Designed miniproteins, single chains, continued (5). Designs and how they scored, part 33

Each design is a single chain, and the fold is of that chain. pLDDT is the mean over its residues in the fold that is shown.

## One batch from the design tools (miniprotein)

Design m17198
Fold by ESMFold2-Fast:
Structure m17198 (fold): chain A 64 residues (1-64)
Amino acid sequence: MTAEEYLKKAREALASGDGIAARQYVLEALKIDPNNPEAYRLLADIAEKAGNTELAEKYRKMAE
């Protein structure tokens, strides 16, 4: 899969409520494209939904 394909799967998993699968797909995308801002924005949203607001804030800064 390409980084783009992994991010599509991550968004689908997040939409279905599967934060664990969503995070796994984002991490695979980052192995291919480590500076992808969309990947860090998705990690921030996943962390926020998991109740980790500090980690979400950190990932939001990495997306900028």
Scores: mean pLDDT 83

Design m17199
Fold by ESMFold2-Fast:
Structure m17199 (fold): chain A 72 residues (1-72)
Amino acid sequence: EEERERASEVIDEEFLKEKPQWIKDGKEAIALGEKYKDTSFGVAIDVAGYLLLNLPPAIEEERKRREEERKK
């Protein structure tokens, strides 16, 4: 568990570093999906962009919940 706790902290730091890039990549993917909207490729890229844009808020919410539980 100690190694898992340290790995989790490293992942959280990497996530905070990557978060702006994930948002940028998500927006670019949605723009690319819109350009190819009538193709299966466009639909797949649109879904990937949606996930990239929604993952950072979901991870932040999960991180806040974990911190609140630890304070309890």
Scores: mean pLDDT 67

Design m17200
Fold by ESMFold2-Fast:
Structure m17200 (fold): chain A 86 residues (1-86)
Amino acid sequence: EEERRRRIIEEVAEFVKSLLEKYVDKETAQKIAEEVRRLLEEGRVDEAFAKLLEYLKSKVSPFEAEVIATLAAMNYALARRIAEEE
């Protein structure tokens, strides 16, 4: 399941980067996506999304930050659930 886990983490990081392109500059989006990817690879899921939320609050409104972080976390949770069903 290592390959499947890596694929899910990569897809979530790409999703985060793509979503953030609309709200923050390209370099900031890339940095946040890479930090989320690293924490997810280490199994630190709650920390990954808390870090994302913290960074977003410095760049967008608190409401937008919560929405973006929640969408990323939900995407990861759903992808992981689907992988476990297989």
Scores: mean pLDDT 76

Design m17201
Fold by ESMFold2-Fast:
Structure m17201 (fold): chain A 64 residues (1-64)
Amino acid sequence: SAEEEIERLARERGEALGLDEEEIEEVYRLALGFYRGFKLPREMIRPLVEFAVNVVLFVREHRK
């Protein structure tokens, strides 16, 4: 399912970038929220997860 693909990609990309479990969950929630809210096609899942990862990294840098 699209939800399973989003969860898998969020974990794979998050782990590669050193995100913790809470941050990986934030990536998943953001990507899933946009995917469902805008009714995006499956082809948008990968770029959407990349966008969500960048949002979480931005937040991390500014939570000093």
Scores: mean pLDDT 86

Design m17202
Fold by ESMFold2-Fast:
Structure m17202 (fold): chain A 99 residues (1-99)
Amino acid sequence: MITLSGAGTVQEGGDLTLTATGFPEGAAPVILKRTPDGKEVDLGSLPRARLEVSPDGRTVTATLRGAQPEDAGVYKAAAIHDDGSVTVGDELPVTVLPA
């Protein structure tokens, strides 16, 4: 099972750190955020986000710098397999506390 962990709250301007574990070997790890309009955004595509994948590909640490109110939402980790199938992990709601 893919598990996503981190603080469920972050102070505006602070850094949000998420750790995803349990990715299947050989699958491409992603961390997705669901926006208020229902779209999913790949966290690795955001300029303020940094994703660090472990050498074995089984752990991803994501840091989102300078949290903004728009960074609030529901985060999840997912694995994209070579056959195009997707394994989705648990959801983690994140709230950005105002300055």
Scores: mean pLDDT 79

Design m17203
Fold by ESMFold2-Fast:
Structure m17203 (fold): chain A 77 residues (1-77)
Amino acid sequence: SSEELLKIAEELRRRAEELEREARRLREEARRLLEEHPDDPEARRKARELLLEAELLEGMAALLRGMAAWLEKLAKK
């Protein structure tokens, strides 16, 4: 059962890494939109939406990492 908890924790960490990678991609896309179209209100609105989406994905990744750490702590007992 401890081994199973560690395997689940490892999978959660992999999923968190995938979400973090997607969040970085969205932040880079938002940065480019703002850089290329500094005076375009539509580009600013879209960039803000991308940044909010990135923040949500980062929050989800943090929760998954927290759950993984909790499972690893349980496996130690």
Scores: mean pLDDT 90

Design m17204
Fold by ESMFold2-Fast:
Structure m17204 (fold): chain A 58 residues (1-58)
Amino acid sequence: MSLAELAEQYKAKGEEYAKQGKYKEAADYFTRAYVLAPDDEEIRAKGEEAGRKAKELE
């Protein structure tokens, strides 16, 4: 598996957790995806949104 493929898997997991309302877990997976694909602004934006929602729902 390439790093890009792994980043897509972590991104998909982040989106899955976000759909479940588990924004802390979503933010963690988006952060992992961003570490593997740091030039992907979409992953960064989704991670920031998930982190913000996690804080708001606590």
Scores: mean pLDDT 79

Design m17205
Fold by ESMFold2-Fast:
Structure m17205 (fold): chain A 100 residues (1-100)
Amino acid sequence: MFLSDEEVEELINNALKVEGPLDEEGQQEVELLLKKRRLREVVERYIAGELSPEETRKILTEELGLSEELVNAILNAKTEEERLAAQRRAFDELDARIRK
């Protein structure tokens, strides 16, 4: 799901406003939202020319743990549609990894 950075921040802030400790499922949801927000930020900075392809690949593989295949799909996307499709696949990989 593509949310604006503001919408993602609002969801994270709402999750963090719960009284008492989050259960394991709630903690996984917060981690997932934070990683999805980071993925969007990194991709947007790459498109803006603020990050090199090499820096972007390093963050997406080392920090977010995405597969090299998905990172290459994002970096090599020639159209917005291809980029959005690769980003959706990356979100699905994050979902599968965190919600195991």
Scores: mean pLDDT 73

Design m17206
Fold by ESMFold2-Fast:
Structure m17206 (fold): chain A 79 residues (1-79)
Amino acid sequence: TTRERIVAMLEAMAEVAEKQGRFDVAEYLREAARKAREAKSPEEAKQILVKAMKYASEKLSDEELDAMHAAMEATAAAL
């Protein structure tokens, strides 16, 4: 489902942030994944993902973001 896909993407993003040593960003993304699991509609889950992606883009370097986007796309393609 769209919600399950978004949750998996957010969890993949959080794992990448943790591996980068960005524990603050990883915690934010894990909280976003938790909220996405509780989302009442696919639209709400998509809004959570969009906000999380914007947050990451404001906190991470271009190199860190490229790694995160690659993991997100790989996760999305596997579902």
Scores: mean pLDDT 85

Design m17207
Fold by ESMFold2-Fast:
Structure m17207 (fold): chain A 56 residues (1-56)
Amino acid sequence: VSARDRARAEEAYARGLAAAEAGDLVTASQHFLEALALDPSNEAARRAAAEVGRRL
């Protein structure tokens, strides 16, 4: 993945965390999946998506 895609993945991951903290698990899941689409090697986003999925 390019450096730009990695940066965009980090931004999507951060938005996912903010949504999860606000209790919006559906929005959080969408952002974490976007981060994984941009950077499939992002382990933090993968774990966060799995955690949110368990709570849905």
Scores: mean pLDDT 81

Design m17208
Fold by ESMFold2-Fast:
Structure m17208 (fold): chain A 70 residues (1-70)
Amino acid sequence: SDLAEELREAAERAEAGEATAEELYGLAKRVEKHSPEAAELVREAAEAAERGDYERAAELLREAAEVVAA
């Protein structure tokens, strides 16, 4: 799905240190309409990105993508 692809792309950007917390919070709002579970993972990824923990942010975004793809 488009959302699962967006989440995987966001994970790649997060891994590169290029995903902002602001854009991830925006993504969580869009995801929430389809999956509250995945949206919570994206919010946790945004918080990780705020701390500069891009590895954790990418991990959480990949988990969110799997939830949306299921």
Scores: mean pLDDT 86

Design m17209
Fold by ESMFold2-Fast:
Formats: structure tokens, C-alpha cells, sequence
Structure m17209 (fold): chain A 56 residues (1-56)
């Protein structure tokens, strides 16, 4: 059900945060909704900007 971009973004979040795949996916969905973005659009932003996207 996830496209390639969404899956890569989830894997990157897991690597950065240490979260499980399910939690990382839920976080990605939540942040996309709160930011007024689709999950795919937020995934693209995470993958394109390797230096700046920091979930504190």
C-alpha cells in the first residue's frame, strides 16, 4: 500500500529516531496532516532535504 517514496521516508525516520516502522509511519501521517500536506509530499520533503528535517 505504501509507494516507494513513502517507504523510503519511513525507513529514514526509523534510522534517525529509532522508532518502529508502525510508529514512524503514524508519525509521518500525523505530521503530514498537521502540516496540510499529503503523506507523499512530506515523504518527498524528508528525502530531498537530508540535513534539515528534525523531529525533536
Amino acid sequence: MLNKVEKEAIEKLMEKTGLSEDVARALLEKEAKEGGLSVEELSRLILEDKSAYDFD
Scores: mean pLDDT 72

Design m17210
Fold by ESMFold2-Fast:
Structure m17210 (fold): chain A 60 residues (1-60)
Amino acid sequence: MNKKLIAVENYTASESDQLTLKKGDILEVESIVDSDHVKAKSLSTGEKGIVPLSYLKEVS
């Protein structure tokens, strides 16, 4: 089962491979990019991209 995360604040994508997040968006992690970034799918929009982990919190 893929890990789910919730956006704890708004984030605006600055690169074409990044996701824009709104506070409260639920994301499903697809892969780890590095220690601070994951590739995820937004369950709110269906979009995929790279997001910083500092903007996300784990949900059970």
Scores: mean pLDDT 79

Design m17211
Fold by ESMFold2-Fast:
Structure m17211 (fold): chain A 63 residues (1-63)
Amino acid sequence: SEIEEEIEKAIKAIKEGNKEEAEKYLVRLVILAPEKHELINKAGKALKEGNYEKAIEELKKLL
């Protein structure tokens, strides 16, 4: 699905250390899946704090 593809792209960007690209994918995910905004926001907060492992963990919960 489009949501799953955007989640995978966000995870890939985080793994590559590309914080700016990851943030763009998280913004798109909020638009595509507003019902999941709490988990997406947790991932975004972890990303801003530099906790990439937690950001990936929260995003995997959306899969």
Scores: mean pLDDT 84

Design m17212
Fold by ESMFold2-Fast:
Structure m17212 (fold): chain A 62 residues (1-62)
Amino acid sequence: SVEEALKEMERLVEEAKNATPEQKRILLDRAVELIKKVIDEATPEQLQRFAQLLAELRALVE
C-alpha cells in the first residue's frame, strides 16, 4: 500500500543516517523504485510527503 511505502521510505531515511556512501546510494535507488511502484495510487498529500523524504535522503547522499 501507499501508506506502507511511506513507512518504508521513513525507514530508508533513518537507515541512511548511519550508512556508508555506497549504502546511501543503494538506499536512494530503493527509494526511487519504491515511489515508482506506488506513485499512480498516491494522493497529492502523499506525493508531497514522498518528495520531502526523497529530498532528505538525497541530502544525505553526495
Scores: mean pLDDT 83

Design m17214
Fold by ESMFold2-Fast:
Formats: structure tokens, sequence, C-alpha cells
Structure m17214 (fold): chain A 63 residues (1-63)
């Protein structure tokens, strides 16, 4: 499911950026919600990719 893909991507992003898995999942979930609010279909690979990219930005901004 899309939720499972977002969760797995969040865990991976958290590990890559040196934060907790929980923090990574939170950031990517937040990014995905922003992508959907901007009009992307939540079931698409494009929305997941946009969510991951935004989540990584949020993690970098927080340090």
Amino acid sequence: SVGDEVREAGIAAGRELGVSEEEGVRAVTEGAQEAVAEGLDPATREAIEAGVARGRELLRERG
C-alpha cells in the first residue's frame, strides 16, 4: 500500500540522515501530505517521490 511505501521510505531517509526511524517516517509522511495537498494523486509513484524529497528537506532543515 502507499502507506507502507511511505513508511519504508521514511525509515530509509531517517537512517541515511542520521535521525531516528520515527523522525524519518514523520518527515516523509508530512512531505507526502503536502504533495497530496498540492494536487498529486496519493496513489502515484510521483506523489511518493515528492513526499520523500520534501521529507528529506524537512529533516535537513531541522538538523
Scores: mean pLDDT 74

Design m17215
Fold by ESMFold2-Fast:
Structure m17215 (fold): chain A 73 residues (1-73)
Amino acid sequence: MAEALRKLAEWLRENPDATAEQVREKGRELGLPEPVIEALARVTEEHGAEQGARAAEVIAVTLEERAEGRPVP
C-alpha cells in the first residue's frame, strides 16, 4: 500500500536508530506485506533509517505509477 509505505518512511525519519525488528513491527501495523517489510528492514539495517525511508518512498511511487497506468477493470 503506497500510503502505508509513506507512513513507514515518515516513522523511519523520526526514528534514526530504528532496528530491523522495529521496522517489521511497524510495517505489519501499517498493513504492509511481509516481503516488502523484509526488504525495508534489510535496507534500514545495512544503510540506516534514512535510506530505509527513501526506499519505502520509491516503492510507494512505483506502486502508484503502476496503478495509474492500469486500465479500469
Scores: mean pLDDT 77

Design m17216
Fold by ESMFold2-Fast:
Structure m17216 (fold): chain A 90 residues (1-90)
Amino acid sequence: NEELLERTRRLLKEKMPHVERSDEELRTIAATAKAIEAAAASLEAEFYREKAKRAEEEGNEEKAKEYREKAEEAEKEAERYEKLAKELLT
């Protein structure tokens, strides 16, 4: 959380040094970015779940397992980003 907040603060100072931001505003920006990343990861998980279902229907068990594993990884990424977003707001 602190690393992400510091990166956000540094980037904003470099790109928009004329804009004053409070710590709460910086946390809100960082949390929003993580929420967007979580949404993207959730969509990726859904995409791989559909691919796994299709591979299973085609009898391709190896591909179905591969896609299920990728969906699980994407779901874990989404949960991680959601947790980071929540922590940034508290």
Scores: mean pLDDT 80

Design m17217
Fold by ESMFold2-Fast:
Structure m17217 (fold): chain A 110 residues (1-110)
Amino acid sequence: MELEKMVKKGKEIEEEFKKNHDKKTIEEIEAIAVLLAQEILTKKLKPEEQLKLIKEERERRGWSEKETYYLAYLVEEYIEKFKKASATEITAEVLRAIGILIDRELEEKK
C-alpha cells in the first residue's frame, strides 16, 4: 500500500531530515501530524482516507516528497501514541499543536 511505503521512507529519512531542516519546520510538521492523528482516530478513518489527508497537506503547502514522507511517518507515530494515551494527554498535545500553527500564521502576517 502507498501509505505503508511513505511511512517506511519517512522513518528512514527522520535523522537526516531533522539535521537539514529548521527547528520551526520540524515543529510545524509535528503539529500537523498531531492534528491529523487525532482526526483519524476520532473519525475512525481508513488507510485510504489517511493517505488522502496527507496528500491534501502536501498539495496545500507545496511540500516535496521528503516533507510528505516525514509527515506520513509522524502521523503513524502519533496514532500509536494516542491509542495508549489518556484523553488528557491527547488534549495537551492537540492544544500545543494548535498553538504552534497559530504562531506560524502570525509570523507570516508580519
Scores: mean pLDDT 84

Design m17218
Fold by ESMFold2-Fast:
Structure m17218 (fold): chain A 59 residues (1-59)
Amino acid sequence: MVDKLTLEAEIEIALGRMAASLGMKELAIKHYKKALELAEKAGDEKLAEEARKLIEEVE
């Protein structure tokens, strides 16, 4: 069963990817940082690592 925090983090990653594709770099970073916070709260280390990599790639 997927935790609500994990699902919310996945949605934030998707929103960040959309913002990045539109050239909205600052908005993409905000979404990825929110995803990281939610993934850490959920204890999903794999998802947290994905969010960290996405932040590094955009910055």
Scores: mean pLDDT 82

Design m17219
Fold by ESMFold2-Fast:
Formats: sequence, C-alpha cells, structure tokens
Structure m17219 (fold): chain A 56 residues (1-56)
Amino acid sequence: VEELLRQIREYERATILAAIAGDEEALRRHQAKLEAALRELYERAPEVLDRPFVPV
C-alpha cells in the first residue's frame, strides 16, 4: 500500500509537470499509469479511497 501511494504521488507529479509543460504525450502516459496504480490501490485498500470524499 505504501509503495503504491509513493508511485501514485510520482505519477501525479509527472502528470502535473507534463500538463504545465504542455507535453500531451507524457501527460497521456503518466495519466494511464496513475489510473492503473489507483485501481490497484482501490483493490488492495478500498477504505483508503472510500473515506476521503470519493465520488459515487
């Protein structure tokens, strides 16, 4: 879980930096990895995502 959280933060940073730089290719790649990591986190620890204002 902790390693997944670290990966998610790295992908978030990369996504934000790519968006600021206007690098749509990097943005797409990092966003896909972020989504995959978030799905894995949700499967392993859904409570972590459910408690802090997760949208229905």
Scores: mean pLDDT 70

Design m17221
Fold by ESMFold2-Fast:
Order: C-alpha cells, then sequence, then structure tokens
Structure m17221 (fold): chain A 75 residues (1-75)
C-alpha cells in the first residue's frame, strides 16, 4: 500500500503534476512504519524534489535535511 502510493507519486512527478505527487508521497509516508528509516528517507527526498520543482525552496530544504538525518542513522 505505501509502495503503491509512492509509485503513484513518482508517476505524477514524471508527468509534471508536482502538487499531486506531494499528496501521494505524504500518504505513502503516513503508511510507512517509523522504523523503516530507508524508505522514509527516500520519500523525504522525493518530497524535497517535488517542492523544489514548485519553487518552495524552504520546504525542499526541510525535507532534504529530514532525509539526511535518517540516512545518518542507517549509515
Amino acid sequence: EADELFEKGQKAFKEGNYEEAIKYYERALELTPEDDLEKRAQIYLNLADAYYKLGEFDKAEEYTNKARELIRKIA
């Protein structure tokens, strides 16, 4: 379920529908277990990329930083 939502988000992003991609990524994140740090980091990076495409640079940086913190915990 979380993976299906993530894939729908990636498809929306590829089609240039960045707002729709963000909604799918947010739902995927809600369904992703808190201990799945690798998947959560990946979703954060995809959220950052989508916000960057929308020109919401502060949010893009926020999600990039969230991903970096999770990556530090698993590396």
Scores: mean pLDDT 86

Design m17222
Fold by ESMFold2-Fast:
Structure m17222 (fold): chain A 63 residues (1-63)
Amino acid sequence: SLEELLEEARKKLNLSDATFWALAKAALASQPDRRAAARVFAEALGLPDEYVDELIEAVEARA
């Protein structure tokens, strides 16, 4: 699931939950095209493109 993949990515980066989600929010706000920003972030985390829309929803739910 996306949640399992994100938790594994967070653990590999050795980040706290709060820091990980703050960085995710900043990454998605880094350019006007939020979907394009989310794709770049997903690629950096090694996530398949199919999770991009779900990643946006997960970040928004935690913001």
Scores: mean pLDDT 81

Design m17223
Fold by ESMFold2-Fast:
Structure m17223 (fold): chain A 59 residues (1-59)
Amino acid sequence: DKLDEIEKLLANFFDELDNTNDLEEQKELARKLIKEVKKLIPELDEEDALKSLYEQLES
């Protein structure tokens, strides 16, 4: 199930995010996450997803 794979990717992302307070490293993790999710959901708008995730990280 693609949802189970996405949940695993998100869990790994948040675990890695907890290990860094550097915004640039967090953005790099976000880029890696979105690329992996795009492989599972080809119709995902990568630019919109990254923009949304960056806004969350910058908050």
Scores: mean pLDDT 81

Design m17224
Fold by ESMFold2-Fast:
Structure m17224 (fold): chain A 94 residues (1-94)
Amino acid sequence: STEAILARLEEALDALGAAIAALEAGDYEAALAALEKALEAARAIADELPLAPLVIEAIERAIEAIEAGDVRGAEEDLGVAQLAVAVERVVLRK
């Protein structure tokens, strides 16, 4: 249902916001935990939305960037994921 997809998009958006906040605070453990939640939510709707694969790829790249110590690269990838989720959410609410 559209409501179930929207709930997963809200979960992904909230988790992405938490990951960005943790990353800015230098709490990489909390950032990775939040990204795991975002990835779970995005994967649950992977076949439902055209931008879901882009969101998944961006989150996976952000995890790799954090593990490599590339905080700036992670922030850029998370910005892409957050924007894509926000676009899908707005389109579904119309």
Scores: mean pLDDT 84

Design m17225
Fold by ESMFold2-Fast:
Structure m17225 (fold): chain A 75 residues (1-75)
Amino acid sequence: SARARAEALYREGLRLYAQGRYDEAAAKFEEALRLMPEDDPNRARVHFELGLALLAAGRREEAARAFERAFSLSP
């Protein structure tokens, strides 16, 4: 299912981030977000993790947008 694929991509992203493979981690988080429904409460967390990966990769403007999205989705 799309939900199972999104979860697998998210976990792979976390693994890649832990290994310092930040660009690859960001790509996996972006893939996970594409499979997640817009009203999924976990989207804020994935946007936050994407922001961390992008920031670590030196992609500062993209990281800022990811954090802004995470903030707008969380109360």
Scores: mean pLDDT 88

Design m17226
Fold by ESMFold2-Fast:
Structure m17226 (fold): chain A 85 residues (1-85)
Amino acid sequence: VEGKPADLVARVAEEEGVLTLNFTRDGKLESVESVSPELAERLIEALENGDAEGLLKTLEEGGVPKEVLEKMRERVKKFEENLQK
């Protein structure tokens, strides 16, 4: 998946060990391993909608450390700045 802000947030979360994303063979998101099943459903919905802010809010409500959330926000900001060029 190329260059969506929500995908960048998900990648940082996976790199930091906050969640694990499982994809089907055709690239559809099948499941998310996270802190809770309720959180996983919200994360999937935000990713399918490309909602980076909703994804970040859901992770914050799930107890993700501020340091990890800041890394995610920096990735999204840098991506948005590159799109405006």
Scores: mean pLDDT 67

Design m17227
Fold by ESMFold2-Fast:
Structure m17227 (fold): chain A 82 residues (1-82)
Amino acid sequence: MPIFVDEENYEEALEKLKEESGMVDLEFAVPPEVELTKLIAPMKEIDKIGGRTKGVTGEKRVLFSVPAEKGEEALDILAKLW
C-alpha cells in the first residue's frame, strides 16, 4: 500500500519509510496553492535518486516509486513544495 505524504505528516511518512525495504510507493498530495508545473523539478530530483513518477491523478495526487534507502531524501525533495 502506498505511503501517503502531505505537509501535515512528514514525520509519520518518514517513520513508515524506515520500516520498508526495496522499492516503496509514495502517494504525494500536492498543496492546493501549488501548480502542477512546479512538480517538474522535484520529479527530476526523484529520478536522480533512483525513483520514478508513476502517475498523476485529477485530485493533484502524484504517485512515486522510490528506493527505501532514499526515502528521507525523497521526502526532503517533496517538502520543498510546502
Scores: mean pLDDT 79

Design m17228
Fold by ESMFold2-Fast:
Structure m17228 (fold): chain A 90 residues (1-90)
Amino acid sequence: SIQDSIQQINQYFQQMQTFVSDQDKPTFTQLVQQSIQSISTNVQDSYNYSMQAIRIGMRSAGATGDPQVQEQASGISRQVRNIMDQIMQS
């Protein structure tokens, strides 16, 4: 269901938030909230907000210099994109 997809996306973004710098966390959190709020009304806007949040998370993961953190962030990015693609096809 769309509610199950929202819960999964929120869980993945909670994981990604652990890599986000304190300075970027407010912007990241706003983008995640906008993405979730837009899922039922404008899936394209929701997708764009999710992609912006992922870019912040990926940049923060890159800044750690840790390949394991970078791989985890890439995995989260892939999972969120897959879920958003499924919602767009529904």
Scores: mean pLDDT 85

Design m17229
Fold by ESMFold2-Fast:
Structure m17229 (fold): chain A 66 residues (1-66)
Amino acid sequence: SLAEKVAEARALLEKSDRARITVKGNTVTVETDEGTITITFSSPVEALAAARDFKEAFPHAEVVFE
């Protein structure tokens, strides 16, 4: 489910010192040295909101917009 993917992304961000969050349209890709996950949201607004929430919780993550 979407909620499970968001939880998995948060777990990757929490356990990794290096992370990149890429926002492209309605997708958010979280890339870390522990793994990569891509989450597809229903809209670009929801994708942006999720990326902002991730950055707020995990300031070490780099955010890139495509």
Scores: mean pLDDT 87

Design m17230
Fold by ESMFold2-Fast:
Structure m17230 (fold): chain A 62 residues (1-62)
Amino acid sequence: MKAEEETRELNEKLKEAIANNDKEEIEKVLEEIEKLYLKEENLSEEELKKIEEAREKRRKEE
């Protein structure tokens, strides 16, 4: 379950980046998460929601 541990670590970083409104960190973490979980079926609903929130935050800041 190394992939799950890696994704959980990235998800925590994503959560912090969102809270800090750190656009560059959000983008970087999202890219890493997407590399590990290309299929939505491999992500929990919470993880999908966090990814969506980060994308919206990134778009809003443009």
Scores: mean pLDDT 67

Design m17231
Fold by ESMFold2-Fast:
Structure m17231 (fold): chain A 66 residues (1-66)
Amino acid sequence: MEKKLAEQSEESKELAREIAEKFDEALKKQLEQLEEKIKKKEELNGLSIESLKKLAESYKKSLELL
């Protein structure tokens, strides 16, 4: 029984690593898109820029913790 659990554990670890890598990539991509939107909106008007900047800071902190 333990041998089958160990083999499944290795597959689960590989899946967890792939998910973590995809999550990191998705966060980086979202952060880049968010920074581009902030730059464009700063040129048009300053309204609601603070909420977007706070969201970008949240993503940066999440990336630092990973």
Scores: mean pLDDT 68

Design m17232
Fold by ESMFold2-Fast:
Structure m17232 (fold): chain A 59 residues (1-59)
Amino acid sequence: DEEILKRVKEALEEASKTLSAEELRERLEIAIDTLKELGVSEETLKKIKEYGEKILKEL
């Protein structure tokens, strides 16, 4: 799960350069739902959500 967390963080960071806060929020929600269906742990999903919300606050 650590590799998934790292890759998602990198993807969110990259997306934040081109997307609006609204678009980034929508992407974050879709990503969390997709990863949940793929069986990613609740702890990893929580960390992804917290990181995404932190990026959104900086936009």
Scores: mean pLDDT 78

Design m17233
Fold by ESMFold2-Fast:
Structure m17233 (fold): chain A 52 residues (1-52)
Amino acid sequence: MEKLKELIEKVTGKKDVRLDDDPRSLGMTPEDIEKLKKEAKEKYGIEIPENI
């Protein structure tokens, strides 16, 4: 979970991101969400829900 939070913060450029935050509310494009999901799964073994 910590690595996922850091990954989201890196992708969005935001600090103190909550895992319950909607990525769209953080200004992420669908392409950013796709990259985040792939990186989280491949590097950290974390699956991000498709419905967010």
Scores: mean pLDDT 63

Design m17234
Fold by ESMFold2-Fast:
Structure m17234 (fold): chain A 80 residues (1-80)
Amino acid sequence: DEEKKKRIEKEIEESMEIMKETVDLLAKLSEVRKYLEEKKEEYGLKEEEVERLFKEAEEMLRVDGKSVEEVKKWIDEKIA
């Protein structure tokens, strides 16, 4: 009864935390994608190169805990 309700509430809290982290990551990924599309248009980058840079940027944001600004700087260094 009460114990089962507490377990369900805890699972909901854990799911909400995961969703918050996912939303934050998606916002960062969206900003980086927009930046890459702007650079693609400015410098004439190939779609294949944009996809590669985005994959590396995603890993930097998710695994290495880099900021969006650090990732943007890294992109600038790679395309310049």
Scores: mean pLDDT 81

Design m17235
Fold by ESMFold2-Fast:
Structure m17235 (fold): chain A 60 residues (1-60)
Amino acid sequence: DLEKEIEKRRILSVGSVFGVPEEEAEEIAERYVAGELSRREVAERLGVSMADFSTLTSSP
């Protein structure tokens, strides 16, 4: 699913910006695409606010 792959990349990018280890960010992204985590839970696991997460996952 192309949209899920795009979301995984965005989660990895946000994790990288906030200094989350790549392995941890990848696990969070995989759980999200599996439907185990909501967008809010992803932001919480990455240690970022929902506002920051939404801003960083939006196109400029």
Scores: mean pLDDT 75

